# Ledger of designs, part 60: designed miniproteins, single chains, continued (3)

Each design is a single chain, and the fold is of that chain. pLDDT is the mean over its residues in the fold that is shown.

## One batch from the design tools (miniprotein)

Design m10074
Fold by ESMFold2-Fast:
Structure m10074 (fold): chain A 97 residues (1-97)
Amino acid sequence: MEEERELAREIVRAAEEDFEKAEELIREAIERFEGERMGTLLDELAREAERLSAEQNTYLAKAVAKYGKKVDPTVLSAGVLRLVGASIDAELRERRE
């Protein structure tokens, strides 16, 4: 749980600066975590991603979908949907400004 939270924060931070680094971290996480642990990671990733721009959130959602093929589809879908939701919310905020 603590490992998953720390990694989620690192992935989101990397996505702000270097999308390639974020993609690499997601790939490594998928190889290292399985089942419930991956679900926890995706939940924490979605929470951290709420502070990102819509563009960065879209990139994270795509990277998780691409490298998440080896994990439970139900768990992966939940995480990706939360990231997509955060991206939509960010875009709506920009339009109101």
Scores: mean pLDDT 67

Design m10075
Fold by ESMFold2-Fast:
Structure m10075 (fold): chain A 65 residues (1-65)
Amino acid sequence: VTSKVGAYIRLIAEGFEAGAAVTVREVGDKTVITIETVSEEATKRVLEFAEKVQKEFPDVEVYVK
């Protein structure tokens, strides 16, 4: 499914809603998204969302700090 851009926008929006800072980088043919959380609650919420995105878009890699 070619919804890569949609996935980035959704992940970025969810990250900001969860009180996190989101950085998106392209590394070769893969997209690396780094999310810095401001609380344990935000971390849990972001991780759950990241798992859903990873299952839908295998070319997207998500890291939570």
Scores: mean pLDDT 70

Design m10076
Fold by ESMFold2-Fast:
Structure m10076 (fold): chain A 94 residues (1-94)
Amino acid sequence: VPKEALILDETAALLAMERGLAKTYNLDPKEVAELAIKILENGKKEVTDEEAKEAIEEAIKRIKEAAEAGDKEALLKAIDEAVRRLDALAKKLA
């Protein structure tokens, strides 16, 4: 399995875990967004695929927009969409 596919899968798994904890414990949306952005930025540094970089950048933008609006449901949806996109890209690159 290519290293880049593993990085995308790991990034998606970390986001999915955070999303689960945020929902279960009703965590602060600002803190959830800050951690999700950190996870995504870390993943972006490790990838060279342009489609993967664009997907991560779009995910960061959507999460920032949802957090700024204070909409927890929109924030969780943005994270779920990021997980789906990164999982799909990981499968393409594997």
Scores: mean pLDDT 85

Design m10077
Fold by ESMFold2-Fast:
Structure m10077 (fold): chain A 67 residues (1-67)
Amino acid sequence: MLSPEEAAKIAAEAALAAARETGDGQYGGLVGMAEASRLYHRGEASLEAASAGVKGAAEALKEAGML
């Protein structure tokens, strides 16, 4: 299973890629949340790791000035 740090990285990368492609940071946030949820539902991440993924995506978007 993915660690919280690994899940955060994956969700953040998905969120940033979507935000940069569309110019929409809010859409990037939704993509990051969807990716974290996908990892959890596939059994690749625990609920704790998926939650860290959601937080990681939001923090990455804020740091990039997209939220």
Scores: mean pLDDT 85

Design m10078
Fold by ESMFold2-Fast:
Structure m10078 (fold): chain A 69 residues (1-69)
Amino acid sequence: DREAVAEALRDTAEELEKSDNPQKLVATAILAAATNDPEVLSLVRKAIRAADEGNLKEAAEYFRKAAEV
């Protein structure tokens, strides 16, 4: 369900704005991969990279964009 994936992506963006949650990041990445949407996968990949670099606000923005695809 694309709506469920979008909700998970938005929820992860909100969590990243408040605190780092690596388990939530991994779960959301797996869920996004299940959609087989290359645009969603590209944005999630950018979000994970930003989070890994400590740019949580940027990571949240990419997850938010992925939810809007």
Scores: mean pLDDT 72

Design m10079
Fold by ESMFold2-Fast:
Structure m10079 (fold): chain A 82 residues (1-82)
Amino acid sequence: DNLKKAQELFREGRRKEAEGVKAEEQGNLEQAIKLYEEAKRLYEEALKLASKDPNAQGLIDAAKEKIKELEKKIEELKKKIE
């Protein structure tokens, strides 16, 4: 079931994002970037699967928002460690 898989991927993305936040709070910026990149990939896969279900619009919108947020966050952190 594409929708169930999309929901599971979105939950895993949220977990990785939370791990990234903790790494960032601890000053582990390289680790935070890697965790945010993993979270972004999970949200992108969730979006791809959710896009196959016409009833998944809320999940599609949420995944798109998370991807945009993480793109910005990753860019900001990469500038700090350069």
Scores: mean pLDDT 88

Design m10080
Fold by ESMFold2-Fast:
Structure m10080 (fold): chain A 75 residues (1-75)
Amino acid sequence: PEEALREARRLAEEGIRLLSESESEEAIEEGLKKAEEALRLLDLLLRVSPPEYHEELEKERREVKEKVEELLKKK
């Protein structure tokens, strides 16, 4: 629950950082993998969480996806 959400946030933050600051193709690929894993964990949380938390989790998932797309467009 809380631990999985913290892990998802940490992975999203690290993935976004790598995508925004990276010079190398390998680092960009690593950033994408971390962002994808964060989104996967958020999807899992949506499946196991009570319906009242779905709106918040979906919003967070959308924000991560939008930020990743923004950073990829800049490259």
Scores: mean pLDDT 78

Design m10081
Fold by ESMFold2-Fast:
Structure m10081 (fold): chain A 91 residues (1-91)
Amino acid sequence: SLEEARELLLEAAELLEEAAKLKDKEEQKRLAKEALRLANEAVDLLPEEQRPEATAVVAAAAILANAGILSGDPEDFRAAAELLRELAERV
């Protein structure tokens, strides 16, 4: 359902925001991986016409989350979270 998709996207955003607060790379990777899993599950719950945009947004969030892991810059994780929150507002 759309409600389930929104809840999964918001949970994914929360995990990325939590990753931004941490300094342990392995824990950041764990949270980012779980967030992206939830975001992809949310995309599968969307109507077919919304999936291309949602897929592109999740892919962009994945790139930013990976950048955050590599750089240690918390702003990359927060940017990824913001993309998922904005997607949740549109679905």
Scores: mean pLDDT 90

Design m10082
Fold by ESMFold2-Fast:
Structure m10082 (fold): chain A 75 residues (1-75)
Amino acid sequence: TDELMRANPNMSREELVELSKENEELKMMVLGELALQGDPEALKKVKELFEKLYKDLPEEERKEALELIEKQLAE
């Protein structure tokens, strides 16, 4: 997020905040790809980011999504 803000000095504060949010989602996608390649640390980090970004989802739906991610890594 900080690096993204530094790269865009001519953008408004609100635009930088939105890009910072997008950066967190991009981090989740990258960590998800690494987890699919068998990185257990990346799996832990993607779970943490998922909880942070999707905290407003019902707990049951979040648990089911995380279980599906774990199953995909095993297959």
Scores: mean pLDDT 63

Design m10083
Fold by ESMFold2-Fast:
Structure m10083 (fold): chain A 68 residues (1-68)
Amino acid sequence: SSSALVAEMQALAAQGGEGVLRAARLMGEALLKKLEADPRATEEEIAEARKFIEAQLAEVEALVAAER
């Protein structure tokens, strides 16, 4: 379930920098796969979601790098 996935991601994030980045990547992957599997999702919505996820991952990666 979505709640269980979020809890697992939070547990990974609690492990520190590498865990945070791994959790963020898992969330991004899960969201994109869910959208791609949804027959109601448009190509525009999928493209916007991908762009948003990539931007969020870049921010998480920068924060993790800065904290080291």
Scores: mean pLDDT 74

Design m10084
Fold by ESMFold2-Fast:
Structure m10084 (fold): chain A 61 residues (1-61)
Amino acid sequence: MIPQELIERLRELLLEDPRISQRELAERLGVSQATVSKIRRELLRIEIEEGIKLIEEAVSK
């Protein structure tokens, strides 16, 4: 299970610098590049789910 804190930190880093490299993300988070890839997949899944929720909310109003 990926800690929520790592997902939040990755999100913050990407918002600060969208062009940040996977190596720099790994260094900043203190994890391997493979772990960064896993966190990015989880973040993307969450973002998609949140996006769908926002669209659903807008349509229902």
Scores: mean pLDDT 74

Design m10085
Fold by ESMFold2-Fast:
Structure m10085 (fold): chain A 91 residues (1-91)
Amino acid sequence: DRKLQRAEALRNLPVTLAELERLLEGVSEATRRKIARALGVSEDRLAVAQGIAEHLELHPDITPAELARLLGISRATASDILRRYGELTGR
């Protein structure tokens, strides 16, 4: 069950949903819209940040290159997102 898997992924996050918005620091509105389309989520900043966190919890070994390809964004932006995610989760 995809809903159950997502609920478990978020349950294990040592951060609030509001803190997840930090994943989008320095991300342009156009780039956020690309990520929203790739993940099939709302363009709202919190919805996009939550979608990214859910994907990274399910794929903890993902590389910056793989994330960039998946989301249709630059490798630099993907690397920044992964760095912030590591900072938020203590990884």
Scores: mean pLDDT 76

Design m10086
Fold by ESMFold2-Fast:
Structure m10086 (fold): chain A 68 residues (1-68)
Amino acid sequence: LKPLTEEQIEAALSLVSDPAAREEVRRLIEEANRNAETDPERALEASKRALGLITRELHRAARAAAEA
């Protein structure tokens, strides 16, 4: 599993408006990058959790935009 670059991480975090959720996504991506070669199962699990949080925040933002 190839680690994400800092630019890719910042791009992903820009999709998350909530500061607490953004920090959790950052933590999970960092965990995935740290474990990418030494513990691929842990890296994959962290990546799945980060993606889930990003998806949840995108749905929240889309709903807010539809009401604006």
Scores: mean pLDDT 75

Design m10087
Fold by ESMFold2-Fast:
Structure m10087 (fold): chain A 91 residues (1-91)
Amino acid sequence: DIDKLLKRAEELVRRAREEDKEIGEKLERLLERAKEAVKNKDVETILQEAYEVSALGMQALKEGKEKTAKLAFELAEVLREIAELVKKEVA
Protein backbone atom coordinates (compact mmCIF):
# COMPACT_ATOMS: atom_id res chain seq x y z
CA ASP A 1 0.00 0.00 0.00
CA ILE A 2 1.78 3.09 -1.32
CA ASP A 3 -0.29 5.45 0.89
CA LYS A 4 0.91 3.68 4.07
CA LEU A 5 4.53 3.82 2.88
CA LEU A 6 4.18 7.55 2.10
CA LYS A 7 2.83 8.13 5.64
CA ARG A 8 5.81 6.18 7.01
CA ALA A 9 8.16 8.33 4.87
CA GLU A 10 6.55 11.55 6.21
CA GLU A 11 6.97 10.27 9.81
CA LEU A 12 10.66 9.45 9.19
CA VAL A 13 11.25 12.96 7.75
CA ARG A 14 9.45 14.53 10.75
CA ARG A 15 11.71 12.60 13.16
CA ALA A 16 14.83 13.48 11.13
CA ARG A 17 13.91 17.20 11.34
CA GLU A 18 13.66 16.82 15.15
CA GLU A 19 17.16 15.24 15.25
CA ASP A 20 18.83 17.62 12.74
CA LYS A 21 16.93 20.52 11.17
CA GLU A 22 19.29 21.04 8.20
CA ILE A 23 19.50 17.38 7.10
CA GLY A 24 15.80 16.92 7.92
CA GLU A 25 14.87 19.83 5.60
CA LYS A 26 16.99 18.28 2.81
CA LEU A 27 15.26 14.91 3.34
CA GLU A 28 11.86 16.70 3.23
CA ARG A 29 12.73 18.23 -0.18
CA LEU A 30 13.84 14.82 -1.50
CA LEU A 31 10.59 13.23 -0.24
CA GLU A 32 8.51 15.94 -1.98
CA ARG A 33 10.33 15.18 -5.27
CA ALA A 34 9.75 11.45 -4.70
CA LYS A 35 6.01 12.11 -4.07
CA GLU A 36 5.78 13.96 -7.41
CA ALA A 37 7.58 11.05 -9.11
CA VAL A 38 5.08 8.59 -7.52
CA LYS A 39 2.21 10.71 -8.89
CA ASN A 40 3.84 10.56 -12.36
CA LYS A 41 4.65 6.80 -11.99
CA ASP A 42 8.32 7.68 -12.60
CA VAL A 43 10.17 4.71 -11.06
CA GLU A 44 13.63 5.94 -12.13
CA THR A 45 13.16 9.28 -10.33
CA ILE A 46 11.88 7.56 -7.13
CA LEU A 47 15.03 5.37 -7.15
CA GLN A 48 17.24 8.43 -7.80
CA GLU A 49 15.66 10.21 -4.78
CA ALA A 50 16.23 7.05 -2.67
CA TYR A 51 19.91 7.17 -3.72
CA GLU A 52 20.20 10.87 -2.71
CA VAL A 53 18.53 10.08 0.66
CA SER A 54 21.08 7.26 1.23
CA ALA A 55 23.92 9.69 0.37
CA LEU A 56 22.62 12.13 3.04
CA GLY A 57 22.50 9.18 5.48
CA MET A 58 26.17 8.41 4.75
CA GLN A 59 27.06 12.10 5.25
CA ALA A 60 25.18 12.16 8.59
CA LEU A 61 27.02 9.00 9.69
CA LYS A 62 30.42 10.58 8.85
CA GLU A 63 29.39 13.61 10.96
CA GLY A 64 28.59 11.31 13.95
CA LYS A 65 24.81 11.87 13.59
CA GLU A 66 23.88 8.20 14.02
CA LYS A 67 20.15 8.75 14.74
CA THR A 68 19.74 11.05 11.71
CA ALA A 69 21.67 8.56 9.53
CA LYS A 70 19.41 5.67 10.67
CA LEU A 71 16.26 7.67 9.81
CA ALA A 72 17.68 8.57 6.38
CA PHE A 73 18.56 4.91 5.64
CA GLU A 74 15.04 3.81 6.72
CA LEU A 75 13.56 6.50 4.44
CA ALA A 76 15.68 5.23 1.50
CA GLU A 77 14.36 1.67 2.09
CA VAL A 78 10.76 2.96 2.18
CA LEU A 79 11.31 4.86 -1.11
CA ARG A 80 12.79 1.73 -2.75
CA GLU A 81 9.72 -0.27 -1.61
CA ILE A 82 7.42 2.43 -3.07
CA ALA A 83 9.41 2.22 -6.35
CA GLU A 84 8.84 -1.57 -6.51
CA LEU A 85 5.08 -1.10 -5.99
CA VAL A 86 4.90 1.64 -8.67
CA LYS A 87 6.91 -0.61 -11.04
CA LYS A 88 4.31 -3.39 -10.62
CA GLU A 89 1.49 -0.92 -11.46
CA VAL A 90 3.16 0.09 -14.80
CA ALA A 91 4.33 -3.42 -15.82
Scores: mean pLDDT 89

Design m10088
Fold by ESMFold2-Fast:
Structure m10088 (fold): chain A 96 residues (1-96)
Amino acid sequence: MNAELAAEYEKRGKLNLAAVIRSLPHPAQARSLYEREKELEELASKTGEVKVEVNNFEEAEKKIKEAIKEGKTPLINFEGVEKAKMAAAAELYLKK
């Protein structure tokens, strides 16, 4: 499940989000995040722009929702998500 959802993000050019999805411990969380993110991006595309910088994926999602609620399109710095991905991957590895 997670690998399939991550591949879908990769097809859309979202390599950082794909890596985070692969690192999530629960397939249900990955599926929920994928569906939610997809809907938020489609809604954001026509509402305007606001730049958001975050340190992890959960903060990014929260900021996206706030921006869309205000009628703005969020622009996210995904470099911060790379660090969150590394931490999540390490936790997943240790739990094996």
Scores: mean pLDDT 53

Design m10089
Fold by ESMFold2-Fast:
Structure m10089 (fold): chain A 100 residues (1-100)
Amino acid sequence: SPLEEAVEQLKKTLKKKVEELKEKGLITEEQAKKVLEKADELVELVRNKAPNEEIKKALQEVFDTLLDVLEENKVPVDVEREVIDAFNEEADKVVDILES
């Protein structure tokens, strides 16, 4: 479905960004794993046809977890902005489908 494709693309983009941060030594492997586990929970909720409100909550939890990791590691503002912008581009597609 378009929603499943959108959350899979969100996860793919997020995995690329957290791997880049990990390779640069800006976050730990455990922190990268934590963010991706939240993205996996979002994907599973969509595959199981969870209510839109539960999917929106899971999407927000992915964002909150990502932001916490970036902030606690003092990731440079320009790098944080690039990561958040990439996340938001994919997240906006998910929200647009849910609110259509």
Scores: mean pLDDT 89

Design m10090
Fold by ESMFold2-Fast:
Structure m10090 (fold): chain A 70 residues (1-70)
Amino acid sequence: SAEVEAFVAAQTALARQVVGDPEIAARLGQLARDAATGYARAKSGDTVAGMERAGRALEEARELGEEWLA
C-alpha cells in the first residue's frame, strides 16, 4: 500500500540521517528486501531456498545491528 511505501521511505531517510551514509542505509534496505523475498519464495513453494535466504539476511542484519549499537 502507499502508506507502507511512505513508511519505508521515511525510515530509510531516518537511517541515512542517523548513520550519515546513504550507501549503508541502502545496504540495510537490501537486507530487508532479501528477507522479504525469501519469505515470499518460501510461501510460493520454494521453502528450503526461501527460508535459507531469509535466515541469512536476518542473521546479517542482527550482526550489523550489534556492531552499530556497540
Scores: mean pLDDT 71

Design m10091
Fold by ESMFold2-Fast:
Structure m10091 (fold): chain A 73 residues (1-73)
Amino acid sequence: LTPLERAILRYLVRHGPKSVEEIAKELGVSVGTAKRAADRLLERGHIRKSEKGLYYPVAGSPAVLEVAAELEA
């Protein structure tokens, strides 16, 4: 994972489903930058996208499990 992809996973694990605009605002990046990083996480199966366009973490993803464990440490 890139640092931005990891930051997106931390945000989604901590705060639940978020739009690409919410992700961009939280991380201080452009919407386009956030969307590209989120699309890579989707392709790798680390997150999913709801019908409303909200991104959320896949509980069975090794990357999501690693981030969740780090946040509880």
Scores: mean pLDDT 82

Design m10092
Fold by ESMFold2-Fast:
Structure m10092 (fold): chain A 120 residues (1-120)
Amino acid sequence: SVKEIAEKALELTTELLKEVVDTIKSLYPDLSPEIVERLEELRKKTIEKVKEIAEETIKTGDVEKGLKKLEELLEEFIEEVSKLLKEAGVPEEEVKAFSEDVKLKAKLLIDYLKKLIEKE
């Protein structure tokens, strides 16, 4: 059902965003408390937007539009994370490698959700 796909999208996206922030904290333990707070705030705001997309998708039944909005939101999240890491002094090559890894995980998440739609 549309509701099950939307709930799964929220679950998997919440897990991905947590993994991203936890990985950053693990790789860069010397990040300032201010940068860490901004990463956590970005994660929370992104999850709130995913919930809004999920609720709209359930109401409209427009799963294709919901997926496109989710994909765009994940791209924005990755760009903002990259900006914060660069501001924190993380080398550009490390930020690029990390961003490409997160982009691949986001793509796999979207591809999985597309397969769930094809089964409905």
Scores: mean pLDDT 88

Design m10093
Fold by ESMFold2-Fast:
Structure m10093 (fold): chain A 56 residues (1-56)
Amino acid sequence: SLEEAEARVRAFFDSLGEDVASILRLDDANRRLLARALGLTPAQLSAVVRRLEAEL
């Protein structure tokens, strides 16, 4: 679900001591690597990014 995907992204940045807004500074290549690392599809990560842009 989108909620589970967002939770994984937030947990990742929290584990690094970074703001989740840091995802907005990643280029496409690094976003694809992050999606793979978190077990998300590129489409799921794109949906999370769009949702975070609306919240931030």
Scores: mean pLDDT 83

Design m10094
Fold by ESMFold2-Fast:
Structure m10094 (fold): chain A 88 residues (1-88)
Amino acid sequence: LKEKAEELLKKYGITYKKIEVVDDPSQIDVSKTAALLVTSEIPEELLRLGRGAENPDADGTVVIYTGELTPEQLRELVRAGVRVLQLK
């Protein structure tokens, strides 16, 4: 998982300090998260909204989320500036 995440981050030019793996959406701190990598399948239309997001307050944290993500949760992350990418 981390190796695939590092390849994806390199492809999109995302710099990071650490990678955390979480299974609960409550563990995602949107104010500190630069990018969220989701392992569940997300519709292309929703992922497109997250690809260009920028979070200037991010501390270089990248989160790999292994749970399910609703369209509402995804929109909130994008609104907060978190870049959302499909892992796999």
Scores: mean pLDDT 71

Design m10095
Fold by ESMFold2-Fast:
Structure m10095 (fold): chain A 74 residues (1-74)
Amino acid sequence: MLPPSTKEAIDKINNEPVLSDEQMRDIGLALAGKIETEYQKKIARGLVEKAAGKEVSDEEAVKLWEKNGGGTPG
């Protein structure tokens, strides 16, 4: 578990939303649903935008999801 001060510093430096464990799990479950790649990206984007409270580009949404531990299918 990261100290609150460290989490706040990372958020301030990166100017990015921090996703909760529950939100990360929901994104993972959506991507694990065996849907097409483009549709998976749209779902991931929607979940990241909901967590961020702002509109983001598809590229930014993928980067935010990957930064928070989202895996690429092996």
Scores: mean pLDDT 54

Design m10096
Fold by ESMFold2-Fast:
Structure m10096 (fold): chain A 71 residues (1-71)
Amino acid sequence: SMSDKLARIIAADILKSEGYTEEEIQAFLESSTLEEIEKYISKWIKEEMDRGIRVAEEVREKGLTPEEVLA
């Protein structure tokens, strides 16, 4: 399982990438439980995977097979 420290590091990096300020990031991390932070990370991963699937579909349209993409 993800440690509290690791979860906070990952969530902080995600929030920075999304354009949140240092103050907003600190407020979120100080007010959030580990479970809330893990839910945020899980939601972001799902959204990132959905973006990856869309990119993979575009790559397939360019003539690459799924096997070639995963090689």
Scores: mean pLDDT 78

Design m10097
Fold by ESMFold2-Fast:
Structure m10097 (fold): chain A 115 residues (1-115)
Amino acid sequence: SPEEKIREFAKYAKELSKKLVEILKEAGMDDKTVKQIEETFKELIDNIEKAIEAGDLNKALFYVKQLALAYRQLIEQLEKWAKEGKLDPEKVKEAIKLFQEMVDRARELIKEIAK
């Protein structure tokens, strides 16, 4: 069902967020910035789950789109910080690959539910 697909997406996003936090730390990102990113993604994922629990599919999709937008914005910021020499470029590439996977998964989910 659409609800089950969104729940699976949220679960995957939670699992991936833990891995991304470790990669960002290895890239040389400061603990405060890592924590802000982690808390922002956690809030968006929690909002997706709460919307599904409330039976509000449109609200859940809104937060899936917001999470995908946040991932895209972070990719752009990470590329900029790597170019400025603030982060390890190889670790940034690893993080971007995982964030891009989430963006792609969100796009597929939205297309399937919009049928």
Scores: mean pLDDT 86

Design m10098
Fold by ESMFold2-Fast:
Structure m10098 (fold): chain A 76 residues (1-76)
Amino acid sequence: LEKDINIGILEISLAVLLTDLERGRVDVEESKKIIDFLKEKYNIPDELAERLKEAVEAGDTERFREVVQEILDYLA
């Protein structure tokens, strides 16, 4: 249950960032801070966290979705 709740919170956090990115409302600097926080909290690999930040900086919603899926697969 605790693992499921933690993964659920991560999924919701990433979904909010993706929604903001899709709507062109993303604050790039704030999003990078959130990604760094999630990386530390959930032990996300450096490479995946950096790729998420690059997708946010580029406004690349497709890449962001791909990296989110890789993170969730890694943690499963």
Scores: mean pLDDT 81

Design m10099
Fold by ESMFold2-Fast:
Structure m10099 (fold): chain A 58 residues (1-58)
Amino acid sequence: ASATTLALAAQLAAREAAEHLAVGESTSGVLHLDGARVSFTATRTADGVAVEVRAEPA
């Protein structure tokens, strides 16, 4: 998969995890997809969810 596909998958996972958080809380995780390590951090805000994604080739 392309880096864009890996980042999108991580963003979806991060948003799903963040749906159960209170405003101002954050969660993080790591996914192993198609030989790449993709880390994400999701923070619940008053306006929704803020997601940061970093993809590293393995």
Scores: mean pLDDT 74

Design m10100
Fold by ESMFold2-Fast:
Structure m10100 (fold): chain A 120 residues (1-120)
Amino acid sequence: SLVSKMKELASEMYKLAVELYNYLKERGIEISKEIEELFNEFIKILNEGMEKADKEEDEKEAARIINESIREAYKIFKKMIELLKKQYADDPEIVEYIEEVEKKIEEIVKEAEKLEKEAL
């Protein structure tokens, strides 16, 4: 279903962000309080979007809710990665990894938008 596809995209986005956060921590990178708060807000937006969609009986509206949460989470994610890129500008390996994750998440956001437009 459309809702199942949207939930899969949101779950992939969640997984990529968690993998990035864990990668940084495993490399001994000190996560600032500001970045931690942005990461927590990102997780909250995706979780609240999925809970709201689960309560929605109309499949198209449920999919719209998930896509809206993906877009809002992406805004927070971009703020987080801009701060990370600025803090670690002198580490090309960290910047390259961040940019790879950013590209994958951007493709998820584009796919979610495409699915909503094709279903409406």
Scores: mean pLDDT 86

Design m10101
Fold by ESMFold2-Fast:
Structure m10101 (fold): chain A 119 residues (1-119)
Amino acid sequence: SKKEILDEIKKALAEGNFEKALKLVSELMGVSVAEVTELINNPREEKLEKLSIYELLGLALLLARELQQADESKKEELRKNLETVIEIIEKKFEEEKDSIEDAEYIKSEIERIKEFLES
């Protein structure tokens, strides 16, 4: 399930294995690792709006980890990128919350990821 893939991504990140997490997000989205890396560095709203909530959550988890490990010179840009992704997730969640199977899980994940913005 998509929830199980998100849990695997979280486990990889907890183990410090960013490369594995990146590959799992790539597989979840059906795109190359290079395309995921581009979305981390330059998340365009038009591209993000085409992604599912699960794909956006995977991307947000990678961004949160990058933000936590980033040098001061990159933290502000990564924070803005994470804020952009979270805004799209929250918009999609409000539109889909009555039909989505994992609503409580997704809501919990959104709130947990938002804590990284407060670092």
Scores: mean pLDDT 86

Design m10102
Fold by ESMFold2-Fast:
Structure m10102 (fold): chain A 73 residues (1-73)
Amino acid sequence: KAQQIVDNLEETLEITLTPELREKLLEIAKESKDTDDFLFNVAKLLGLDNSDGETLLKELNKLKGKKDLKIPE
């Protein structure tokens, strides 16, 4: 199931993940309890501080049905 979550993310964002990033995302997916936890951890990993990160966060929020995700302090 972790593999499917990562594959869906790649398809949704229309990006090609590097092998290194894909491996990190798979580890996060394995450790994540559900989709919410996964998206939270991915957002944190990516930093989402610049415009590219903000765009990715918005796309990730679509997977949850329009709830705004926020990186904690």
Scores: mean pLDDT 58

Design m10103
Fold by ESMFold2-Fast:
Structure m10103 (fold): chain A 64 residues (1-64)
Amino acid sequence: SAELILRVASHETGLSLETLRELRERLLAGASDDEIIEQLKAHGLSEEEARNLLRALKTAIAEE
């Protein structure tokens, strides 16, 4: 389920569920991959960590 994916991502990255839900909503509103990656990097993630989390967020969208 989408919630399970977000909970796993929260545990792995240290980001709050609230932050991950906001980023998912931005993707649903049409934010680009690059915009999300830059926002994740601003939260302290490396580029590879940001790309991996972006994939998880997209999977969470596809589950609905």
Scores: mean pLDDT 80

Design m10104
Fold by ESMFold2-Fast:
Structure m10104 (fold): chain A 76 residues (1-76)
Amino acid sequence: MDAEEQALVQRVLARTAERLTGERRRFAADLARLAGQSYDGAVQAGQKAQQAALEDPELRRALLEAQAEVQRELGL
């Protein structure tokens, strides 16, 4: 269960980074690495991504699009 949630968060953040450029891409990529380290890291990365998305519409759009893409690929 925890491993599946960790993998999902890491995958969404990695896809988010692919949709962004510059500092936004670096931020999302760094969070994807944090999510890959541990379940606690995935929880922290998800929280940081959601908080940053409140202040950055471009990051929020990329995050939502990446989440929808990953959910479709997993049949969710």
Scores: mean pLDDT 84

Design m10105
Fold by ESMFold2-Fast:
Structure m10105 (fold): chain A 89 residues (1-89)
Amino acid sequence: NPSEERAEKGLESLRRALEEATDPETRFELARLILLSEAREMLKQGFSKEEILRRLDERIRELVEAGLLTPEQAEELRELIRDFLEKAS
């Protein structure tokens, strides 16, 4: 599926940019873009909102453990993802 291939390639590029980013603000924006893109793709594939939240929360935890996000940024991202999923019909 060309759309799936393009989405995965885009996410891979964003993940590389996140690892190369040196400032917390850029890392936060890249993580936000990555996680929202993953949420949209999972919704399109028919995953439940609960499953998406669970998987993305695990992803956020991994980013905090890797030192790429602060705990405060992680909490903000969790709220953004919840709001996105609540508004997604």
Scores: mean pLDDT 79

Design m10106
Fold by ESMFold2-Fast:
Structure m10106 (fold): chain A 104 residues (1-104)
Amino acid sequence: MIIVEIRFTVTKENRDAFVEALGRIVDIAEEVAVELKKDGKTIYSAVLTKENRDEQLEKIRKALDEADEPVEVTVRARVNSLEEAEKIIKAFEDAGIEFEVKIY
């Protein structure tokens, strides 16, 4: 079991790219946990699955719209292989987002 943890700041510039990257990684990972923080407080937290993807992405967009940027994001994706971990990282790189990554 491999956990990929990605941390970054969402701004108006990268918001849409972030939500698109989340949608893509749900097809790769067994579980995607997302936490949104504003001023050190959690404003939204969810576990994304293939079944709840569209609903959770809509709620994330709404939370980002209501919070005003910047918003701190932590994404934790559970994957079965290093190849899948690399695909998670690549989704955020392709989104053009400046992020920190840790692999466990």
Scores: mean pLDDT 85

Design m10107
Fold by ESMFold2-Fast:
Structure m10107 (fold): chain A 85 residues (1-85)
Amino acid sequence: SMEELKKEGKEAVENMKKAAEAGDVAAFQEYSNELTNIMREFDALKTEEGKKLADEMARALSEAQATLEKKVGRPVTVVGVGKTR
């Protein structure tokens, strides 16, 4: 359901942010991949709320990626993330 996807997304975002702050590249990649799959599921719903939630998750992912890159001092690759300008 949408509520289950929303809960899973929030948990993935929280875990991803914690991994990024800890400089844990492997954990960040795991949780960012999980989040990317959840975002894909929201897009598949083809609803306005699903698009908003996917956009919010994409922003959180970009922020966490930037935090991780700053922490480890190098670029970090994330699968399925469009580069925000």
Scores: mean pLDDT 78

